# Designs tried in a protein design run: designed miniproteins, single chains, continued (5). Part 4

Each design is a single chain, and the fold is of that chain. pLDDT is the mean over its residues in the fold that is shown.

## One batch from the design tools (miniprotein)

Design m16105
Fold by ESMFold2-Fast:
Structure m16105 (fold): chain A 71 residues (1-71)
Amino acid sequence: SSVSELKRKFIEREIAILQNDVDKDPGDEELARHLQAAQQAYDAGDYDEALRQIERASVLNLKRAVFKVVP
């Protein structure tokens, strides 16, 4: 269905963005773990778990970005 296809495409794009973020900071093991968990869930067809891992990684990224911008 179009809804399931949009969800899948959204997850694929978000995983690609997270991969880029991990590549920029390879020392961030927590971010890397969320990326790995999201990819594993996506490969298993568990899109809800993939979205949860993406959300957790996004929150972590937001926290890191806020602390980098505030001197």
Scores: mean pLDDT 80

Design m16106
Fold by ESMFold2-Fast:
Structure m16106 (fold): chain A 88 residues (1-88)
Amino acid sequence: SDLEEARKILAEIKEIYKEAVEIFKSITDPEKILRAIGLVLRLMGIVLDAEDIIKRAERGEMSPAEAVKQLRKLKREAEDILKELKSL
């Protein structure tokens, strides 16, 4: 089902966030830390947006198909942020 797929994508976004936090914890260079703070905060915003999308879909305020579409877009944004963080 689309709602099951949406929940799976949310779980994948949360795993990307966990990986980003572990990378952030390993940074000791002050210049890199300042750059990484912005990236981690943006990624946290994506997690919060993704959780809101699931809640709206569960309440019938958004179609499950639209939720999957929006979550796939958020996952791509999360992957781009993780890639940028790994390049620091």
Scores: mean pLDDT 91

Design m16107
Fold by ESMFold2-Fast:
Structure m16107 (fold): chain A 88 residues (1-88)
Amino acid sequence: SLEEKIEEAKKKYEEAKKKAEPLLEVGLDPDFYHTSKDPEVIKKLEEAKKLWEELTKKYNTPLAVFIPLEEEKKYGEELKKLEEEKKK
């Protein structure tokens, strides 16, 4: 059913969003985060750097950082389409 498809899409989106969260929060703006003295901002930058290193090592490319960002966008768009279809 459409409702089951929406529920599956929500789960996939939540998983993708959680995987991308450290990168989404820092926006990959190194100048902003390099100059920040806020402990919360520093912590988020460290989490993003750790995820970046893990992805680079796993896929043997620094471009692997875009994989969770692309998946978050893809599953977010799929969920939005299904929710719009339910309204019709």
Scores: mean pLDDT 73

Design m16108
Fold by ESMFold2-Fast:
Structure m16108 (fold): chain A 83 residues (1-83)
Amino acid sequence: MSSELARKAVAMGIHAVALEFEGREDLKETIEAMKKAIRAVNEGKLDEAIEYFKKASEIAREKGDEGVYQLAEEGLKTLEKEK
């Protein structure tokens, strides 16, 4: 795991926790997918991480959350580069 990937995973985790703390139940599915992606990164399961970041990106797009969508896409780009 590169320092860049680790840094982006931490940023995703902080953002997911912040959204959950704000009580964004409308983003529950996106938050859950982001958390699963971060767990996969921490466990070194890059293929699973890619799948979950892609899912988070798709859900965020469907919900109209461009901020979460962009964050998930940035994570996905980093994971694809590391794969």
Scores: mean pLDDT 71

Design m16109
Fold by ESMFold2-Fast:
Structure m16109 (fold): chain A 135 residues (1-135)
Amino acid sequence: SEFTTLVQDARSAADSLIGTIKDAGDKASAASDPETAQKIKKTADDAIETVRAAVERVDDALSRGASPEEQARVLEEAAEAVRAATDKVSKTLDDAAKKNPESADLFNSEKTKIESAASRLIGLLRGAARALREL
């Protein structure tokens, strides 16, 4: 079904986003002073945990046969959690760019990659919720 395809694509997109956040965190922290590097690593780790937890909540709702309304709600809550977590990473990278203007292009490039990957995942999660309401 369209729903099953969107959920499977969302799982793949979540793995891609986690990898993108990890890679960005590693590159940005390497280009930063120790204090800024620690903040970047913590914010990236917190965001990865939030994305994993959101996917786990979706998988739980699907596995236990939750109602379509509850499944749609969990998918929308997952999309909101992903947005909130990636917005925090973006802010941390913006703050790092201000402190390290010589590396600003790196922070801005990594931020763009994270925002792109997050937008894809959010779109798939919201798409899956909409597909459930059309059944």
Scores: mean pLDDT 91

Design m16110
Fold by ESMFold2-Fast:
Structure m16110 (fold): chain A 85 residues (1-85)
Amino acid sequence: SPLEQFALGIAAVVEANRDAPVDERLAALRAFARAQAAASTDPEVRAGLEHVIRLLDWMSTLPEEQRQQLWERFAARLAEEQAQL
């Protein structure tokens, strides 16, 4: 499904950018979300991707320490969900 492909894409971006600085990780995820939003014809998927982009923009306004903590929580959650599949 489009949602499963999106989830796999997010996981791939997180893995590829594991060792990058947090700002580069957030930028890579934002770029992926923007590309997926542009390619998607499903209005529900586009709305969800626009929400993700807004969350990433909000996170970029936070201090670096908080951005790092949020990234670590996000990556841990993805690893946990992948382990359950």
Scores: mean pLDDT 74

Design m16111
Fold by ESMFold2-Fast:
Structure m16111 (fold): chain A 75 residues (1-75)
Amino acid sequence: SIAEVREQVLRAIAALSAGDNDAAIEQLRLAKEKATDPAVKAQLEKAIEAIKAGDYIGAMEHLVSAYRLLLAQDA
């Protein structure tokens, strides 16, 4: 469900804020698997790539973008 994908994204943001990059990536992988919108999947993949590259600002930008897309789908 869209709600489950949103929860996974919020858990990833919380993990990233705590410095737990591995937990953040795992939550985003789960969110990407459950997401159906290609635009959401693309933003989640870019967030994973940014975390792996140490680009935490870029990761947060992609996570916010994914979350906004998910909110729009649930409107």
Scores: mean pLDDT 85

Design m16112
Fold by ESMFold2-Fast:
Structure m16112 (fold): chain A 99 residues (1-99)
Amino acid sequence: MIDELVEEFKKFLNSIKDYDSLIKAAEELQKLHPLAKKMSLNERLFLAGLFYYAKKKNISKEEFYEIAQKLADELGFPRLSKEELEKLWEAFSKVKIEL
């Protein structure tokens, strides 16, 4: 099930045409949490896109954490702890992402 969500998210990322909205969301995340300030722009864009996808598809927080960790490993990003992902999930809930 999670592997299917990972593949669907990859297809979603490849379909995004409006990167400006995603960049704005990544910049807003940087303002909301110190952890995000230490991340690269690409890592923040990845997580902003994943958060938007999770909300659009009504994916649970637990599934979001599993997808984020699998994709971080695949893309060569540093693996975040469950506690760090929980804080980022809470921060993203305050950002309006329109794609």
Scores: mean pLDDT 73

Design m16113
Fold by ESMFold2-Fast:
Structure m16113 (fold): chain A 65 residues (1-65)
Amino acid sequence: SMAERIRELLRELEEKYGVELSPELEEWLIKNAPTEESIEAAVRALDLGFSDSDALAIAERVLKK
């Protein structure tokens, strides 16, 4: 399923960038940011020290491109 594929991608990105996603942020990304590009943008933002809310805003911006 799409959700299962996204969860697998999130686990890979968490390992790659050394970040840990909250369950709330993970569920939001599964629901609202289904592209690999938008998901990776959110994880990269978290790695750079952005807040969850800023990471979500970045994911939305990338998704709308």
Scores: mean pLDDT 76

Design m16114
Fold by ESMFold2-Fast:
Structure m16114 (fold): chain A 81 residues (1-81)
Amino acid sequence: SAMDEARAEIERLVEEAAEQIRAGTLDVEAFARRLLEIQRRYGLSEEELFRLLGEAVRKTPEISDEVEMAIAHAYLELLAA
C-alpha cells in the first residue's frame, strides 16, 4: 500500500539520519525537505506524516527529542516559504 511504502521510505530516511548524527553531518533542513517530498508524493496529512516519523524515531536511539523538534521546526519553516 502507499502507506506501507511511505513508512518504509521514512524509516530509511531516519536510519540515514542516525548514521549522519554519528558522523556529525546531519543536515536538518535537508531532512525536512525530504520529509516534505515524501508527504507530497504519498498525499499524507501532517498527522499521518508525524505519526510515521514518530514511530521510526522511537526505534532510533540516536535521534533525541531535541533533534526531532529541530526537524519539525525546519519542516514548518519550509511550509511558510
Scores: mean pLDDT 87

Design m16115
Fold by ESMFold2-Fast:
Order: C-alpha cells, then structure tokens, then sequence
Structure m16115 (fold): chain A 71 residues (1-71)
C-alpha cells in the first residue's frame, strides 16, 4: 500500500511540473492522500449530479448520504 501511495504522489508532482526527488516518501504519501480525499469529494458531487439526471429526488439522494454516514 505504502509503495503505491508513494508512486501516486510522484505522479501527481510530475503532473504539477515539480521534481519528486525533492520530496520525502512521507511527503509523497501525504500528497497522494490529499489528492485521494479531494477525488472522493469530487466523486460524491458527481454521483449527486448523476442521480439528479437519472430522476432521483433531492430527498432520495439525502437519504442515501445519511445511510452512508450511519455505517
């Protein structure tokens, strides 16, 4: 898992035009974790939009979100 996070962190830095060799493995993991968190937030926004387009009501979407919070 850790090696994968380091690779993801390096890839993110390269995409941003930065040199990953200037960062520690610990910093690379943090970069990967932050990007994954942001991706999760974007994914949920995308799911909400897709559900609305599919005919789900705002009430139905909110119930699904509440079920996830309880688990």
Amino acid sequence: MDELLIKIGKAILIQRGKDPSKYTDEELKKIAEEELKESLERMWRGIEEAMRRSGYSDEEIEKIKEEEKKK
Scores: mean pLDDT 76

Design m16116
Fold by ESMFold2-Fast:
Structure m16116 (fold): chain A 89 residues (1-89)
Amino acid sequence: ALEALETALQHLESALEALRNGDVDKAIEHLEKALQALEKVRDHPLAQMALNFVRAALDAMRNGDYDAAIEALEKALEIVRQLLEELKK
């Protein structure tokens, strides 16, 4: 669980950086990898919430709404960080 969340966090941070740099393809690749990592811990309610925000970010990017994508991605990051803190105690 912890290793999957650390993997998700790294990919979400990389996706946000890529999106801010205008590298949409790289951002999508990282978001898909974050999605796969989060699905391994989907039994946790916060992980499900983070998954929903990652999906929202992907949908916003497909629609060309990069501001909405960044907002959803930042929310997913906050949730994953919170979940990591809860598991680390």
Scores: mean pLDDT 84

Design m16117
Fold by ESMFold2-Fast:
Structure m16117 (fold): chain A 63 residues (1-63)
Amino acid sequence: MEEEIRRWLEEIERVVGPEAAEAFRRALDGEPVEVVPETVEGAAVLGRAMARFGLKNLRIVNR
């Protein structure tokens, strides 16, 4: 149904990982989530997804 969301989930899983894709899905449902991207590309993909969907409840954490 949500073809754009499915494509974003696939890209996030491929670039960042399955836990990040699940966090993105939960953020779309309004759940507060944190993701630790291990690469600059992963952080960029998550940042673009957050901007595209207006997700203020997803936090990118750098450890």
Scores: mean pLDDT 79

Design m16118
Fold by ESMFold2-Fast:
Formats: sequence, structure tokens, C-alpha cells
Structure m16118 (fold): chain A 70 residues (1-70)
Amino acid sequence: MSLAEKVKAVLEELAKKYKPEELSPEEAEEFELEALREVARVLGSKEDLTGASLEEAREVLRRAVAAHLA
């Protein structure tokens, strides 16, 4: 399975849990944070995103993507 396929599979599983079309603003933020954590994990990030802010999770994902593309 390609990296893109792994990322898609993770996002599809999260979408089943959260039902994106019915999210409150707070639920949308939590969904984005959980999605960022799972995508970073799929990309092989060793960073612990437990308790991370949305901005911290985005930075970890950016670094993981950059490492994968280098």
C-alpha cells in the first residue's frame, strides 16, 4: 500500500467516527487534531502528540512530510 493509500485509510476511519458533515466547531478541531496525530504516525513520526496543541501537531506533521520528501 502506498503512503497516500495509508493516509487515506486513516482519514476514512476517522471520518466514520466523527461524521464530518455534523461536526460542531469544537468537534471539528478535535477531528483535525486526531487526523494530524494519525497521519504523523503513518509517516513514521516518533513525536508524542498526546496533549499537543493543534499548532504543535501541524508542525510535527510538516516536519514528518518534509523528511519523507527529502
Scores: mean pLDDT 69

Design m16119
Fold by ESMFold2-Fast:
Structure m16119 (fold): chain A 57 residues (1-57)
Amino acid sequence: MTPEELRERAERILKEIDSLTPEQKEAVYKKISEYQGKVTPEELLDLLEKLVAEAKA
């Protein structure tokens, strides 16, 4: 995945997160913080996308 694609994905995810409720945002951030420094940027974005989708469900 190119750095440009990673940036575009991150921007899209950020906009999705901004649309979440405060409770959903906290749930996403709590889960993702456990993985910071342990995964690649690509894996981190995949996790964020999954967590945002789960929060909306």
Scores: mean pLDDT 76

Design m16120
Fold by ESMFold2-Fast:
Structure m16120 (fold): chain A 85 residues (1-85)
Amino acid sequence: NKEKIEEIRKIVGKAVKEGRELSEKEREELIEKAYEYLKENKETINGVPVSSLSEELLRLYLEELLFGSADPEKIKKLEEELKKK
């Protein structure tokens, strides 16, 4: 559900507003939590069904969505690979 992703976004936004850097472990835990939630609930991300995405591409989409830190070239490469299949 969109509400769960928005909840995670609020946690990230609060940390940024407070000037607190999220640890690597906290970032990985938030990505994993969002990943499992979307996978279990057959949701969409960026208008794309989660079931049509590779695990790596979904994790990169979540990293960009939550932290704005995903590698755009890596996303583009994985999107092109998905389009060829």
Scores: mean pLDDT 70

Design m16121
Fold by ESMFold2-Fast:
Structure m16121 (fold): chain A 100 residues (1-100)
Amino acid sequence: SIVEKLKEIADKFLKELRSLATTPEQKKVIDEIGKLLDEFIKAFENRDFEKAQEIYLKILDKVDEFEALLTPEQQAKVREIRKKFEEEVSKLLDEAIDEY
């Protein structure tokens, strides 16, 4: 299902970001991103697409906050991870348009 694919995308995204977190402050932001991802998936399951969009933007803002706490070398990696996440979510939503 589209929701199962979204969960897989979210799990991979969170795991890749978490691998870069070394400090307690960085780990706290990752935990906040994880909570927002759970809320995003729930909104999508409930077909509350307006709320899903609002949460999605909050996730991207938290990723920017996380990036600011990292070294310049790691910031490039976060940008790559974010781009892939955005591309995978966009592709999945295009597939969902005719199903929802």
Scores: mean pLDDT 86

Design m16122
Fold by ESMFold2-Fast:
Structure m16122 (fold): chain A 67 residues (1-67)
Amino acid sequence: MGELQNFLAKVDQRIAELDAQIAQIQRQLATETDPQERKRLELELQLLEGMRGLLVGMRAWTEKKMA
């Protein structure tokens, strides 16, 4: 029981960190003019958004287990 609460807190922290990283990449994309670098940043953004989605799913699963 206590471990699930600690896990939820850690997941929330990691989601916040990913949100900050996503915002940083989005700002870089807004000013990047090199087509190859833009493709790299777009792929990195897609990966980070995918990871965020997985963490949101884990958070929802954990909340259901605590209910």
Scores: mean pLDDT 82

Design m16123
Fold by ESMFold2-Fast:
Structure m16123 (fold): chain A 76 residues (1-76)
Amino acid sequence: SLEEDVEELLRQREAAVKAGKPENALDPISKEPFSKDKPLAVDPVSRRIVAHKEAFEKSGKISPLSKVKYDKIEVV
């Protein structure tokens, strides 16, 4: 669910800050902090939230994790 996906993102962000890698708390495409109020793009291979939907579409629909282009992406 969106709630569970957002909780996972928040947990990953907390872990990144604690590990001294705050850059991992940001959308790798837009470089903006993740927000639960914005649609999030889900990588279809890893089933992980990888970017804001808008940033993913503007970047040419290439996953920063898998480096594969997707014509359609799941949004939460």
Scores: mean pLDDT 64

Design m16124
Fold by ESMFold2-Fast:
Structure m16124 (fold): chain A 71 residues (1-71)
Amino acid sequence: ELPLPPRSAEQEAKIQLILAKMNELQEHVADWPEAERQAALEEAARYAADYYRGRISEEEFDEKLEEIKEK
């Protein structure tokens, strides 16, 4: 495997937070119909990417995940 480039402590923290939040969402939507589950996870992945890139805050990322869970 190619070695991963060095990451800052901030990038590591964001990755760990994203993994934890995505796992929580995946468990929440596990009993949803497949189409709705796929749509929710895809939408969440876009917000995770925006959070990782610093386009949205942690608070906004949490709010977006809660909005997805309301569907």
Scores: mean pLDDT 78

Design m16125
Fold by ESMFold2-Fast:
Structure m16125 (fold): chain A 58 residues (1-58)
Amino acid sequence: TRLARVVRDVPSLGVGNPAVAAGTEVRVLHELEDGLVVAEVLATGERVVLPRDALEEL
């Protein structure tokens, strides 16, 4: 499983998608179009959509 860290604050990208703070650790689940990924926040288990360029692979 691919672990990554959010490297910058990511604002809400749309309805139902929360803002994500820099330093948040996530598990990358799926890659989407336009450089977006579906990830799971490790601390909460919540699924979020993040830009791939905001992630650093661990």
Scores: mean pLDDT 77

Design m16126
Fold by ESMFold2-Fast:
Order: sequence, then structure tokens, then C-alpha cells
Structure m16126 (fold): chain A 106 residues (1-106)
Amino acid sequence: ARVEASPEAEAPEGGRALVRARVFAEGEVIGSILVGVARDPETGKGVGFGAGTGAKNGEEGLVEVRVRGPAGEYELEVSASVFYIDPETGKVRAEGAVGRSRLRVY
């Protein structure tokens, strides 16, 4: 599976960033669970967290990341659990994937 996150997201301090992500698999995606984590690039410490759901293959999913860190630039990881129909077996499979982005807090 693969996740493509929007290249950047923005939020005011204490606000929420809307992070757009697309999920892909080697079969028909029937849904996904997305988790966004923003980290301080100097310390690696988490400064924002959120969850959301992704749509079918090529459709945009959305994660709302609540930011509790100060103004600055942060690394954003979007982790996905992607559920899809395996084309070889016709059975539902689940796979993990990670996409990366930037979060700017102003």
C-alpha cells in the first residue's frame, strides 16, 4: 500500500490543520484509517496528533491534526491502515503505509 500526503499543511498555534491524503493499493481500496503525527524536527517530540478516514483509490481522504506546539515548522507523518480487495483472491486485505509532509504553525 502507499499514501500520498499533501506536501504541506498550515494551522495557527492551538488550531487544527487539515491534511489531505490519497491511499493506493494493488487492488480496490474499500477504505482506510489515517493517523497524523506532527514532530519537532530538532527533538523528534510529538507536537500534534489527529485521526481520520481515507476514501477509495485516488480519492482524497482527510486527517485533522490538532497542534499544541509553538509556531514553527514541523515534520508531519500520515500513517494509514489501508483495506483493499486482493485481485488474486477476492478477499479483503489490510496493509500499512506512511506518507510524509510538512506542517507550518503560525
Scores: mean pLDDT 79

Design m16127
Fold by ESMFold2-Fast:
Structure m16127 (fold): chain A 79 residues (1-79)
Amino acid sequence: MTEEERERTYEGARAIVDDALKTAQASVAAGKSTPEDIALAERLKKELDEAIERGDVFNAGAITVAAAVLKTVNERLLA
């Protein structure tokens, strides 16, 4: 994996985690989810920042998958 590929992976991960947080916030505001989903998204954001600091691309990938699942669940609750 090149440095450019790592940077692209990190940007994509940040975008998905940010979307998961926004979707969780919207779902909680609509009364369709619990504050625990916001707390989970905030934990994923912190863990992602820590993984990026370590250069841990594999853990950043795992966090991206978790964030995508959280986003999808909350999108379905909002629909």
Scores: mean pLDDT 84

Design m16128
Fold by ESMFold2-Fast:
Structure m16128 (fold): chain A 94 residues (1-94)
Amino acid sequence: DPRQQQLQEIRELSRRIEERFTEALNHPYLTPENIEEAKKRLEEAEREILEEIEALIAQTDDPEIRQQLRELAEGVKRRTEALKKLLDGERLEV
């Protein structure tokens, strides 16, 4: 079932996105320097993830799959902004 396979690929992409964000935030100490580095890593992860989502959108003719991928891209953008705000809050608490 090609559509079920595409939906599974979207679920796997969501899992990989979670792993990339976790890796970007993986610092043992949140110093001001480490916070700036973490923000750069988040921005790099966002860029690469959005490029992958754009490539998947270009490969599908299914409007429902395209919509799910666009919603995933918007979720990535919102999550990146939320995580950067959390890092700023951590800096202010120190």
Scores: mean pLDDT 74

Design m16129
Fold by ESMFold2-Fast:
Structure m16129 (fold): chain A 76 residues (1-76)
Amino acid sequence: SDEELIERFERAMLRALLEALAAGDEALAQWLVDLGRQSKERLDAGEPVEEVIAATLAAVEARDPALAARMRELIA
């Protein structure tokens, strides 16, 4: 369901944020917080869940392909 997909996505975003914080990468952590807020605003506006998640993961992949791959694994 869309609700289950959103929960997996939120878990993947939280995991990415915690990894960035643990690594001391404050710039990546702040960027992930801002990206997560933008994604939530799009979901709250009723945009298709799959499109919002795909766009968010594409943004992560452009910055950190390895992080995006780990996030995709958590969402699957």
Scores: mean pLDDT 89

Design m16130
Fold by ESMFold2-Fast:
Structure m16130 (fold): chain A 71 residues (1-71)
Amino acid sequence: MPRLTDEELEELAEETGLSVELVRKIADYILERLAAGRDIDLDELAEEFGVSVEQVAVIARRVLEVYREHH
C-alpha cells in the first residue's frame, strides 16, 4: 500500500492543526477504505476521529492524490 511520508504527514498536521499521529490514523483509514472499494464519507470520518469536516477534507484530498498516482 502506498503511504504518505513522515514529511507529508507533518505538513498535513501543520495545515490542519492536528497531531501527526492523528493525521496518520485518518490517512491510513481513508487508504484502507479506498483500497476496499468503499465510499469515503467526510462527515462520518470527522465524527469517528473527533475532528472537523474541513480537517478531514484536507487529509482526504492528499490521500486520494497519492492513491490515484498508484492506481
Scores: mean pLDDT 80

Design m16131
Fold by ESMFold2-Fast:
Structure m16131 (fold): chain A 65 residues (1-65)
Amino acid sequence: SASKEAGRKASEMLIKAGASPDEANRKAAGAAVYAGQGLSDEEAARRAGVSKEVARLAREALLAG
């Protein structure tokens, strides 16, 4: 599904940037939580410690289910 694909891409980007799988999952989940609270991609990225693209993918994963 589109939601699972977006989540996988977010984790892959974080792993390529040097994160461990556990760290990638925690950061992607954090970005999704902030997006779910109504924060912008930029603010969610800043608070979760990820790129804006990862924050966007995390929001897509959240919204698609």
Scores: mean pLDDT 79

Design m16132
Fold by ESMFold2-Fast:
Structure m16132 (fold): chain A 81 residues (1-81)
Amino acid sequence: SSDKITLTAEQAEKLKNLSKEKQFFTVAEVAEAIGISVETLQKMTSTLQDNQVLPIQNEEGQTIGYVTKINGKLLFYLLNL
């Protein structure tokens, strides 16, 4: 859905491990970590406008991160949970 990104349990675990490295990540770094293509992840964020924020949730509906768009560039912020 365009209103949020929902990850599988396995993808959420991989993202939690990635969150230990730094606070902000590129679309390529996140796509590689969760095992999807950059194109797939970009399509999931296609409705995101500059300065908007889209939550990243696990299957239980808990927010584990955010994606935002700054000057046309996607930036992922992962919560250290």
Scores: mean pLDDT 83

Design m16133
Fold by ESMFold2-Fast:
Structure m16133 (fold): chain A 72 residues (1-72)
Amino acid sequence: SNKEKVEELAKKIYEKILKDFPDLTEAQKRAIEAVLNEFIKKYRDQPEEVIEKAFEELYKKIVESLKNYEEF
């Protein structure tokens, strides 16, 4: 289902962020998890193409925020 796809994409983004940013604080990890959980809730009933585009845009925003050492 699209819910399972949303959860899988969120997990992949989280794992990729942890790999690319190994020095994240516990507070930053919790903030990212909270954002991803909200995204799962918002997009679980959306079409596949909408989900994929939304998650790609979210990943870019998270990476940009982390590069600037800002909280989400």
Scores: mean pLDDT 80

Design m16134
Fold by ESMFold2-Fast:
Structure m16134 (fold): chain A 82 residues (1-82)
Amino acid sequence: SKEQLIKSIEATVEAAPEAIEELAEKAKQGDAAAFAALGILYVGLETDARLAEELGRNELAEKARENAEKAKEAAKEVEKAL
């Protein structure tokens, strides 16, 4: 169960950079659903970071936090473009 959760977080963290770029691009073009998804991804990555840290996976937590910051920065860029 815990191991499956860790693998799920690892998969999300690995996919996050590409997902952030794709969602930000669509959101800048006026896709409100993509903007919402970018915000959900940000919150999810922040949650994943805390959970990974609680499970002793400090490197995974750092990667999740880095991706969360990228999502946050991308969302700010979208807001400036809208």
Scores: mean pLDDT 88

Design m16135
Fold by ESMFold2-Fast:
Structure m16135 (fold): chain A 87 residues (1-87)
Amino acid sequence: DRITQVNTTVQQLSDGNYQVTISITGTSLDFSVNASRDALDYLRSLGFVPLSSSILDDGTLILVFSTQPVAQAAATLGTQFIRDNYM
C-alpha cells in the first residue's frame, strides 16, 4: 500500500484560528487513515499541541492552531512526514 497524493492547505477561520487540512490519497482508505494517524503522532512527538484534531473517514487530517506560524510549521512537517514514510 502507498500514498499517491498529498495536498495541504492552511486557512484562517472566522474565529481567528488557523486550520491545517492534509488531504491524502492512498491505495486504500485504511492505509490513508493510518498514515494520517502516524503523521499526527509524529507532530505531537515534536511538541505540536493543536486546539483540535480530527481524521476523516477518507484519511484527511484536520488540525487547528491559534497562530499562523505554528499552523504553517505543522503543515510543512506533517506533509513531509507522509511523503518520506508513505510515498
Scores: mean pLDDT 86

Design m16136
Fold by ESMFold2-Fast:
Parts: sequence; C-alpha cells; structure tokens
Structure m16136 (fold): chain A 97 residues (1-97)
Amino acid sequence: KPPLSLEEYVERLRELKAKFEAATSDQEALDIAREILRVLNELLQTHGKDLSPETREALREAVEALTDYIRDQTPEAKARFLEALDRLIAELEKEVS
C-alpha cells in the first residue's frame, strides 16, 4: 500500500465530500464520514511534516468538526464539517499548485 500523493488526497477528499453530500441516510453519511476521518488521519501521517502550518491547522479543524459530526449528526455539525473540509481542500490545492 504505497502512500497517496498530495494531489491524489485532494481528489479523494473531493470524491468523498460529493458522496457525503449525496448520502440519503444518516447511516450512509456516517459510514462516509468515518472513511473521510481515515483519509485525513492517513494524510497527517504520510504528509503532515511536509504541510504548511496553515494547512495543518485546517486539517486539525476538519478532524475536530468531523469528530463532532460523528458524535451527533446535527445540521449545524454537518454544516461546520463541510465548511472545514472545503477550507482544508482549498489549502491543500495551494500546496499542489
């Protein structure tokens, strides 16, 4: 299992975000959320030391918001997570451009 490139992580996160937004049940959304959490943890482990401080902070905020959503699937927690994920994707895109 070779590590994904930073570009491949951006693509994977965009794909998972689209699946999360398309989820028709809380259970489906939770399963995707847990997969996103695995991807974010893998990103931190494989590239964390190479990321800018701003990207690391966005990653930390996304993990925190996602963990809150996994604990309680409120509309507010969902909105906060999606906002944090969008911010992380934007910061990662700056790293690969």
Scores: mean pLDDT 86

Design m16137
Fold by ESMFold2-Fast:
Structure m16137 (fold): chain A 92 residues (1-92)
Amino acid sequence: RKELLLKAVEYIREAVETGDLEKLKKAVELLVELGLHRSAGVEIVGIAEERGVEEAGKIGLSMLRLLLGKPPLPMSMPVDEQIEEIKKLIDE
């Protein structure tokens, strides 16, 4: 489970850094395996297609935080900062 969580976060990081929608789709598949509702995963991919991978990535990180029983971070927070905060939760 910890390895899947870290891999999902890493795919989101790569997707945002490169603009690669396929890496975001891989992250969403891992989030669904971790308990995200499939319809929510479809919505995240739709947001990436219409509004960009960075916004969709932040939504994915928010969903991952909810799966860990934590509230989402502000959307104004940079992706790098959100990723570091969620890694701390996964390591604990």
Scores: mean pLDDT 80

Design m16138
Fold by ESMFold2-Fast:
Structure m16138 (fold): chain A 89 residues (1-89)
Amino acid sequence: MQEKIELVKKAVDLFEQAARAAREGNGDKAVELTHLGVEYLKAAGVELDPEQGETVRRAVVAALEGNGEKAEELLRKMAEWAKKRLEEL
């Protein structure tokens, strides 16, 4: 229980950092942090439903295309979703 909580908290922090990197125009860093956040959710046993998986995919695409505003919006949604999962643990 406690270990899963810590992993999800780390995922939230990583998605928030990815959103900031995207806003700052650092798409490569945003993608790196996004993938790391997803790996922490997987390690916690948190499965992404198809909607959240699509949100991650769109965030990565937006970041790589230089659409930092869209990437930030989508990554902030991922952080909020992960926070909701944390409250249920």
Scores: mean pLDDT 85

Design m16139
Fold by ESMFold2-Fast:
Structure m16139 (fold): chain A 104 residues (1-104)
Amino acid sequence: MEKEEELRRMEELIRKERERGRELIKQLKEAIEKGAKEEEIKKLALEASITAGVLAIMGGVLRTIGRILEESDPELAERLFELGERAIEEANRLEKELEELKKK
């Protein structure tokens, strides 16, 4: 019971961080297109980079917990691995988009 609720809370937190990262990239693209002040562009890029870092850390932690639980709770371990993989994949996506925007 409690473990399933904690997993749902972690999934929701990752979903919110993913949405925040996507929104920050959108704002960054709009700021660049409008010729916004360099300071504003740098701030948005930094916030997007921090969000990607948070997702990567969360993904790494979830994979580690999954590995620890693999023998005692293989079903929960598999769900934690899947959630962690999705978080890392989203982090990599945000970093790639940010790197592409830096070329402009």
Scores: mean pLDDT 83

